# Ledger of designs, part 114: designed miniproteins, single chains, continued (4)

Each design is a single chain, and the fold is of that chain. pLDDT is the mean over its residues in the fold that is shown.

## One batch from the design tools (miniprotein)

Design m15973
Fold by ESMFold2-Fast:
Structure m15973 (fold): chain A 92 residues (1-92)
Amino acid sequence: SEIEQLLQQLVELLKQAGKKINEALKDDPLEAVKKQFRLLAVSSELLLAVRRGEISEADRRYIEELIEEISKIDPELAKQIQEVVEQIEKLI
């Protein structure tokens, strides 16, 4: 299904974000760990929201905060994540 393909794309983009965070923060391991925990939490909540068929305002806020953090490291990757999330929202 289209939503399954978008979820797979989202998972791959979030995996890339994790890699970029570690590369950007290799000299700041505590900050890297904190950002990885945020990435994991937002990823988990988004997948649960899609499973429920609804993205709440709280979920949207967490997603926007994560995209903003990724944008500071890799703005093109952040844009790709935002676009996939918007496409998923249109299918729910």
Scores: mean pLDDT 82

Design m15974
Fold by ESMFold2-Fast:
Structure m15974 (fold): chain A 64 residues (1-64)
Amino acid sequence: KEEEEFKKLVEAYKKLMDEGYTFPKEIQDKLFEAIENDDKEAFFEILREMVKLYEEGKVKKYEI
């Protein structure tokens, strides 16, 4: 169950990155820290927060 939910969050995150959305540095730093520590639970929590920020309209696209 958790693995399926995790895959959906990763796919949502990749889609947002492909569309040029950026996240606050604080969230990005936490994501990188979780990856470095192989902390799957922290990584999962951060991905959920990133998707939530997008749904709330709190993320921006690259300016060009």
Scores: mean pLDDT 72

Design m15975
Fold by ESMFold2-Fast:
Structure m15975 (fold): chain A 91 residues (1-91)
Amino acid sequence: SLRKKAVEGLEKAIEALEAGDEERLREALYEAILAALTAEAEETGELSEEEVEELARRGAEALTAQGAELRRAGRTEEAIAALEREREEVE
């Protein structure tokens, strides 16, 4: 299911963030956001497939940059807590 894919993506993103692996974080966030936006597009009919893919790409890039910045500032736990909250909302 799309919900399961979003949860799996968020779990991978948390692991990547803990490891400091920005490339893996970006890929995991893309997977999670793509699954979540695809589910929303199927329910609402408001987003095209191309719009979903572009939003997921931009979202993953932005969140990866934010996570990396928080990690450099010693605030990795705050970034992890944010991803944990998103996972709980999707479950």
Scores: mean pLDDT 83

Design m15976
Fold by ESMFold2-Fast:
Structure m15976 (fold): chain A 77 residues (1-77)
Amino acid sequence: MELEKAAELLESLGRTEMADEIRKAIKNGDKEKAVEIVSKAALELYREGKTEDANKLMKISRKLQKKLIEERRAALA
């Protein structure tokens, strides 16, 4: 859900290769890699002065990090 939104945002910004890598990570079940790509993309957008889009990606990354923590807690059961 949130990962797909991040991929769509990156695709709309011409970051098609990053969007494709996120979708590949989703397909492979590698959620941690997908979150890492989103975080890297946000930092690159900050560097380019695209602060509004970078903030959107950071918000998505934060939500996904919380979800990964919940999944890790479930795995310890």
Scores: mean pLDDT 79

Design m15977
Fold by ESMFold2-Fast:
Structure m15977 (fold): chain A 71 residues (1-71)
Amino acid sequence: SDTIELVSAQIRLIGAEVTAENPNATLEELQQALEDARESRKILVKLNADPKLLEKADQVIKKLEARIKEL
């Protein structure tokens, strides 16, 4: 179901955002969150989700990539 896929992708993205904002997140946790955010973005694109959700996914991905690069 597209509805279940959309909800699951949003939950995954929220989890990645929480990790991206956690100052105590380890490199391993940041890498896993980046993978989760990228997979969520792919699902959101496939489902033609709201552009604001795609913008949020891109912001979360950029934040995680920046944090990993600085470690």
Scores: mean pLDDT 89

Design m15978
Fold by ESMFold2-Fast:
Structure m15978 (fold): chain A 66 residues (1-66)
Amino acid sequence: MLEKIKENLEKAKKLGNKDAVEYYQKAIRYLELSERMSALGRDEEAALMRKQAEEYLKKGEEALKK
């Protein structure tokens, strides 16, 4: 999953789409935070971080379509 998002980030960079780049970077950030929170037993925070990552991923895909 994370590798796929990083691949999409590189595609956004090649297209020069700054908005998509920022959204994908935020999605990656929240996924990494979610895994860290889960490792610490903070399941509710991990779930919230995953939800934020999904939201930013969606925004990145929408920005990329333009």
Scores: mean pLDDT 82

Design m15979
Fold by ESMFold2-Fast:
Structure m15979 (fold): chain A 94 residues (1-94)
Amino acid sequence: MAEQLKKAAEEHEKNGDKGTAYVLKARAALMEGDYETAIEWAKKAIDAGQKGLGYAILARAYTKMGDVEKAKEYADLAEKEGFTYAAQSARDAL
């Protein structure tokens, strides 16, 4: 499954949609349990304009790492960007 997300990311990158490609790479890293790599790609996604999705992925990664403070911070940021469902999912996984 993570490999399919990586392939989708390559296609979005070829089409010039770097923000979506970074989101897909971050999700693949989350599925692989590589939370550090997921955080790096999520931050790049935020810089590329995918703020809500990037914050949601950061919240999820920090939740998986047990960093409750950062998980809550990024969940709140995702909610402010309109990603209430993703923010709530991250909080519920704490």
Scores: mean pLDDT 80

Design m15980
Fold by ESMFold2-Fast:
Structure m15980 (fold): chain A 97 residues (1-97)
Amino acid sequence: MSKFQQLAIQTLDAIRATVAKVLDPATAARINALLDQAKQAIQNRDIASFNRYIDQIIALLREAAKTADPQTQQQLQGSIETLRVLKAMANMEPVPE
């Protein structure tokens, strides 16, 4: 596994822990399912699917933030920024032929 794939998986697992702590169980379960799919996509070097799952996770985090208290909003915004950076890095990594 590449260093980027390892970093991506660790980052997604950290976000999983955050959403489990700050979001309701139903919303956390939906996001965690997408995080698992994003992890599989990055392991398979399927950047197109990875991008779709990351965009969907960001959308769900933004919706959750609209109704959250200010402290939770800050934590969710941090997760959104981390996912945006991760997505940008994934699209800069050389794809093996």
Scores: mean pLDDT 82

Design m15981
Fold by ESMFold2-Fast:
Structure m15981 (fold): chain A 71 residues (1-71)
Amino acid sequence: IDILEKAISDGLRVAGVSEEEIKKLVEEVKSAIKNKDEEAIEKAAKKIAEATGVPEDEESIKEELLKIAKK
């Protein structure tokens, strides 16, 4: 989880996202993974892809988050 938080935070920061928004997205991702909520994971993946400027990576991000949620 810590490695995932750092990767998401670093990617969003490089993309110019504010620290407030980064914190909000990280909390949303952690909640979705903890609850194993596939719909919430899909929404979080979309927000990350849009924020980092790579909407084509949405599906890849979603798959990685789902793997982590299922452990």
Scores: mean pLDDT 76

Design m15982
Fold by ESMFold2-Fast:
Structure m15982 (fold): chain A 62 residues (1-62)
Amino acid sequence: SKEELLDKAIEYSDKAARLRDTPEADVYLGEAAKYIAEYHPSFEEEAKRLQARADAVRAALA
């Protein structure tokens, strides 16, 4: 549901805020952006940008 998408976006945004100033914060921002884009499709391009940043961080940590 749309409420579940928003709840997930808030959950990941809060997690990113707690990890502020670390590369791991970008991973959680990317996850939050995916849920926001599903909730509001006009955010899709920004979500792709944030997800690409998250993917780069995951690759660096692997």
Scores: mean pLDDT 77

Design m15983
Fold by ESMFold2-Fast:
Structure m15983 (fold): chain A 50 residues (1-50)
Amino acid sequence: SGSELVDTYDKLREELIKQGKLSSDINPGLDGFIKGLIRMGGISLEEILK
């Protein structure tokens, strides 16, 4: 299940926002698309963070 990876993504997103590297006003469609790719194994968390 991709749910644990999605939870990890949400935690990392919070950290990036705290560091000023990512906006807190994230487009819901883009967020959903990224979470979908994580669930399907089409993208790694490391690629999102670079």
Scores: mean pLDDT 64

Design m15984
Fold by ESMFold2-Fast:
Structure m15984 (fold): chain A 78 residues (1-78)
Amino acid sequence: MTQELVERATALLEEIRRGAIEMAKEPNPEERRRMAERLEPLVAEFAAVMRQLPPEVQQEFRAAHASVPRDMEAEVEA
């Protein structure tokens, strides 16, 4: 259902944002790399969920969450 996908996308976005904030605060490059590896599957799943939404819902979601990194969507698209 569309609402279920929106809820999943929202949950993934919150997890990704939390992880990105933690990673940005990490001065150790090895630990930062480990955090990035943990975020990769979440980014891929988020992109996959977004693709399943109708175009109008995708646009509304992106407008509401303008902070969604476009680079993340582009990297997992191929």
Scores: mean pLDDT 73

Design m15985
Fold by ESMFold2-Fast:
Structure m15985 (fold): chain A 76 residues (1-76)
Amino acid sequence: LEAEIAEGMILIMYGVAEIMEKNGKPLTQEELEHMLALGLKVANTVSDPKAREKLIAKIKKIMKDLAKKNGLPDPK
């Protein structure tokens, strides 16, 4: 169940980035940082420590990958 939620969140984050790219509006550094912050806040609502750590790791990886794809520095 937590795995399905994590995958759904991942797909939403990638979907938003893809829509912005197709509309000719690449991600800004501020948008990337806000997405990371919101994703981490949502992940921290997961009560299972192992599931939470896994989700946080995936979110951080996605944000770093998106930063690299858009030529932006790694988000804090």
Scores: mean pLDDT 70

Design m15986
Fold by ESMFold2-Fast:
Structure m15986 (fold): chain A 99 residues (1-99)
Amino acid sequence: EGKELAEKALQAIKEGNLDEAIDYTVEAVKKLTEESKPLVLRAIFHLLTDPEAAIRLAKKLDEAGLKYLARTVLIMGINLLKPIDPEGAKKLEEALKEL
């Protein structure tokens, strides 16, 4: 089940449906298995390259009771974006303060 949700998240990313991808990623995280981990990490990595998607992902993770992971996702996104999109990184830093 977690693997199927992670595969759906990756398909939604490929189709440009980021909101659906975020929802599937959150559900895949809640049903995480050793088999689904690499797919979930891949989905998270793709979502972190878009500052608005990264913020929405973190908020939905927090709403799901996964506050530590929500914060981790924003910190990872800040580190990834800082050298290539400093304005995007700043938006993630501001979102992290609201968590």
Scores: mean pLDDT 87

Design m15987
Fold by ESMFold2-Fast:
Structure m15987 (fold): chain A 92 residues (1-92)
Amino acid sequence: SELEKWFEAALATLLAQAKTAEQLAKIEALKNDPKKRLELAAMYVGHKGFQLELAGGPREKILEYAEKVRKIIKEIEGEEAEKEAEKEIAET
């Protein structure tokens, strides 16, 4: 659910910047890829940490964002393992 919140924030940012029907279609496709959802969440959380650093925010909060990114990377590793297992089953 925390990952879902970060993904929704990232998605809202992309939707606000979309200018063409092709861009909107690409953004819509991201909803159907679990790995892309996690990658966007990680990028968004990392960017928030970087923004906080630029704003002179508290170091503890900056490190908290770094820790959240690390945890999301572990979730991505889990998604990659699941996709490889599904691929092997489909090919066998």
Scores: mean pLDDT 75

Design m15988
Fold by ESMFold2-Fast:
Structure m15988 (fold): chain A 65 residues (1-65)
Amino acid sequence: SIEEKEEELEKNKDDKEKLIEIVTELVKEKYGELEAKSTEKTMKTLSKEELVEYARNLLEKIRKE
């Protein structure tokens, strides 16, 4: 669920690679592999703080759909 993914992000907020992995899997499940690949590439260019913000915004967007 989205709530479980939000908890995983909070627990792993200090691990950039783990955050990218969690968000990439979520995007893959919701939007497919092409979107997940694009999102992964974008996240790799972000700082840890920017990545956490990006992930939270993405989860909010998915929840609103």
Scores: mean pLDDT 77

Design m15989
Fold by ESMFold2-Fast:
Structure m15989 (fold): chain A 62 residues (1-62)
Amino acid sequence: TSAASAARSAGFNAGLDEASMEALAAMAQKGADAETLARALQRYAGLDPEKARSAGEGIAAA
């Protein structure tokens, strides 16, 4: 639940639409690691690798 909420917040801050935020939240809730979440943020929001890695680590730690 916390990881899903963190994923939605990170997605919102990155400019994701609702469907992409829910996809990211589902990945986080299924236990996706920080690197997988970072790659999803790069793909969906076009974040640079360093910013995506930081966000992915935050989601995984939630």
Scores: mean pLDDT 81

Design m15990
Fold by ESMFold2-Fast:
Parts: sequence; C-alpha cells; structure tokens
Structure m15990 (fold): chain A 96 residues (1-96)
Amino acid sequence: EELKERMKEAAKKQAEELKRELERLTGDKEAAEEAGKRAFEGAMKGIEEGSVTLAAGNFYDGAVTALAEAGLYSPESSEVIRRKSEELRRRLREIE
C-alpha cells in the first residue's frame, strides 16, 4: 500500500475517535460528526501536501472551528482536540 493511503487510514480512524469522544463530552452528535468531518478533511489536505505538521494542525483547526460554530468550544473539548491531533501527528510520523 502507498504511504499516503496508510496515512489517510490513520487520519480517518483518528477522526472517528475524536467524534466519539466529543459526542460523549458534549452530548451533541451533529456537532461531533461535523468536528470529525472537518478534522479529517484538514488532515487530508496536509497529507496531500506532504506535511505531517500541517496534517495535525489542520485536524486541530477543523475540529476547533466546527465546535466554536456550534457554541460547544470549551477547555475540556479543546483538550480532547489537542490530544487527538498530537496522537495523529505521532501516528503519521510512524508511518512515514
């Protein structure tokens, strides 16, 4: 399998984990799904550009923006997003 396909798989799993934790934390399934979707789309852009740092940063920015737009951004949700984006960065570096 190509390196990018493995990175995409890792980003997808990370976005699914983020969605589950945010849904549990906020009780808002729609907001959690949107945060996961935007995080995944952001990570994909970074992977396509060949930057693990950009992939993790875009993952974080996408999730934060989605929750802020939903009025659900909090210190607790911010910490979950930060932790999940840092985990993604580590996973992507292990693949490269």
Scores: mean pLDDT 86

Design m15991
Fold by ESMFold2-Fast:
Structure m15991 (fold): chain A 81 residues (1-81)
Amino acid sequence: MYKLSQEELDGLIEAVEKLSEDMQKKNVSEEQQRRFLAQFLAHQIPDPALVAEIRRVLEDESLSLEEQVERIKELLRSHLA
């Protein structure tokens, strides 16, 4: 299986941050923001285990959207390990 490089993971972290900020500026609903993030990351990440973990974060009703975005960035950073 293809593994994400440091460069690709750094790019994804930046893209998540940029996409989140852009959607917040445009007053996109939280549900639509979660959908766009899930779709974007599933398309970019070839690792099904990492995609599943990201999906779990986005489905966690105890977390705000901002907390979900930060946790996703942490997961991407941890994957670099």
Scores: mean pLDDT 77

Design m15992
Fold by ESMFold2-Fast:
Structure m15992 (fold): chain A 65 residues (1-65)
Amino acid sequence: DVVKHVTLGLYEAELSALGIDAEIVEKDGEIYIHVKNVDAAGLEEVKRVGEGLSKATGKKVRVVL
């Protein structure tokens, strides 16, 4: 699904623009945000982005440190 791939890439770019090193991967109908080197404020931004991604895709989003 082209729209799905573009959507994941846009949210990954948003995290990068916030200075957060993260990779977004879809596997088995779930979305995983793999995060490196994040503080408490960065985790709140990741959660916010994850909520938006969950609403946009209708899929469960998990944050992995």
Scores: mean pLDDT 77

Design m15993
Fold by ESMFold2-Fast:
Structure m15993 (fold): chain A 67 residues (1-67)
Amino acid sequence: SSREAGERSARAAAEAGRAGDAAATATGMWQFHKVSSGEARELGLEGARAGAAGDAAAGMQLNEKAA
């Protein structure tokens, strides 16, 4: 399925460092800004978009991190 192919591809890219850089940037912002409920909501929206793109697993990871 295209969903499964996209999910594996996205995870491979993250492990290759692409999403790792994005995650490091997000983590840095959380450390400095002290994530508020508004910022957590924005991260949740990003997770929802990742899920809609066919990578639901990545979306769940982002939402759990925001929680």
Scores: mean pLDDT 55

Design m15994
Fold by ESMFold2-Fast:
Structure m15994 (fold): chain A 70 residues (1-70)
Amino acid sequence: GVATLTVTVPESGTYTLVIYVDGKKVGSAQVDLPAGTHTIEIGGVPKGAKVTLELYRDGVKVASATATAK
């Protein structure tokens, strides 16, 4: 299924994105994001799974969101 997550960043820059599925870390990546609100879709997860996305900048968590995959 697909989880849709919305996050807002205060300034443009490079962030570290960390993804958890049912509380288990499944991946991380560096992403360049402009300032503002972004919708991120995470596919390939089981329907009903809890997906959590965290964004970090310079080791500080700046945003997080959780959604259930549908």
Scores: mean pLDDT 84

Design m15995
Fold by ESMFold2-Fast:
Structure m15995 (fold): chain A 58 residues (1-58)
Amino acid sequence: GKILERTADSIEEAREAIEEAKRQGAEGLVLTGGRGFPLSSEMIRLGDELGVKVGVRY
């Protein structure tokens, strides 16, 4: 399936990336966390709620 890759330095940027992935019909999203920002399990949960599989990379 279609996998989107985005970087996020904040929770707000991560949320926007997940919503964009859903709008584009992507099955998955790989989020790369920026320096000093720990992406949390909450973003993975949000992805699940929106029907997008979220993976986090640091």
Scores: mean pLDDT 74

Design m15996
Fold by ESMFold2-Fast:
Structure m15996 (fold): chain A 79 residues (1-79)
Amino acid sequence: AVPALSPTEAAVLRAAVRLKPATLAEIARAAGVSPATVRRALRRLEARGYVRVEERDGLVTVTLTKPHEVGEQLALLVA
C-alpha cells in the first residue's frame, strides 16, 4: 500500500496535533517547514477528511476526524 500522507503532511499533522492551539509559525518550526507549507498541508488534510482545522486570533486548532486511519498512515511512512 502507498501512504495517503506525504512525509511533509505527516510532519505538519504531528506538530499541529501536539501543539494545539498553536500559531502557524510554531507548527512550521516544529515540523521543519515554512508557514505557507503548513497551511497547504493542513488544507490538503482537511480536504481528505483527516482533520478539522479551526483558526481564531492567529491560533490554529487541529482535531483528528479519523485518528485510527491517520495512525496507520503515519506508520506506513516510517516503514
Scores: mean pLDDT 74

Design m15997
Fold by ESMFold2-Fast:
Structure m15997 (fold): chain A 63 residues (1-63)
Amino acid sequence: HMEEVKEYLKKMNEKAKKYPNDIELGIEGLRFAGEFGAKITNNPDALKLAEEEIERIRKAREA
């Protein structure tokens, strides 16, 4: 359990270094929250919702 949480935190930190600005860090934070939500509630829809919101944000930035 704790090892899984630690692994996700490490991956999040690695991605934060890749996206060092506020908006991109916020997007990675949304995905991280979705991953934790899915694990805590045992509901994969939490992660799916986060991914869909990230796609919406990226699409808006493309326009």
Scores: mean pLDDT 64

Design m15998
Fold by ESMFold2-Fast:
Structure m15998 (fold): chain A 76 residues (1-76)
Amino acid sequence: ARLAELRERLERLRERLEEAREEGRLEEGRELIAEALEVGIEVALREEFPDAPEEELAARLEEYRAELAAVREASR
């Protein structure tokens, strides 16, 4: 199922982030954090609203991705 795939991806990202931290790979760590946030938002939406229409979930996910992109742009 998609939710199970997303959870496995999130766990893998957390493991890679720990490796990047131990090796001092800050830029890779930042990219992994950003990806983990995007995956985490989709996991949270699907877990909290399992009966929500896919179109509504997709629209909300796109809004959150746009917000994250705006925050990243403002940080530059």
Scores: mean pLDDT 78

Design m15999
Fold by ESMFold2-Fast:
Structure m15999 (fold): chain A 94 residues (1-94)
Amino acid sequence: SREEVIELAEEALRLAEEALASGRFSPADAARIQALMDRVRALVEEEAPDRRILSEVLRLLLELATQAKRLGDEALYARAAEIGSRVEELLAAL
């Protein structure tokens, strides 16, 4: 549903905000996460189709998981992977 799409987008954005607040990312890596967050926010604000929102949310979560793995942050990796699996399941159902 649209409500589930928005809830997943908001959950992913909250995770990204928490991750950035940790201060553990390089400026370049933080900028990449911020750009993906801005893209998700723009698509939600523009009332873009569910598939477009979910695809961009998945891109944000994959970037978070990749950076978490490089930092050895198992908790962030697990949270990003969990939300990502839910996004992939919902995308497959569209």
Scores: mean pLDDT 89

Design m16000
Fold by ESMFold2-Fast:
Structure m16000 (fold): chain A 95 residues (1-95)
Amino acid sequence: DEKLKEAELYLDAGRGYIAQGKPDLAIYYFDKAIELGDLEIQARALHYRGDAYYLKGDYEKAVKDYEESARLAEKAGNTSLAEDSRKNAEKVRKA
């Protein structure tokens, strides 16, 4: 599926911008990955968008994205991502 390939490329771009300390640009690409992706890609994009919001100090949005990531990851059968996203949500709630 062409859309799923594009979604993976947007995920990779967003992750690259997180590594560069450019969270606004990362969020732009994660939003595109969420629009085009399946449950697995959406869960991963939401997790990384949560990381981007955390870097911006937008803790409320970070928690919401991590919680939604955990929900979609569980539906996709990705238990490791679901657990990581839940842990990140709890960490941010305590900050």
Scores: mean pLDDT 90

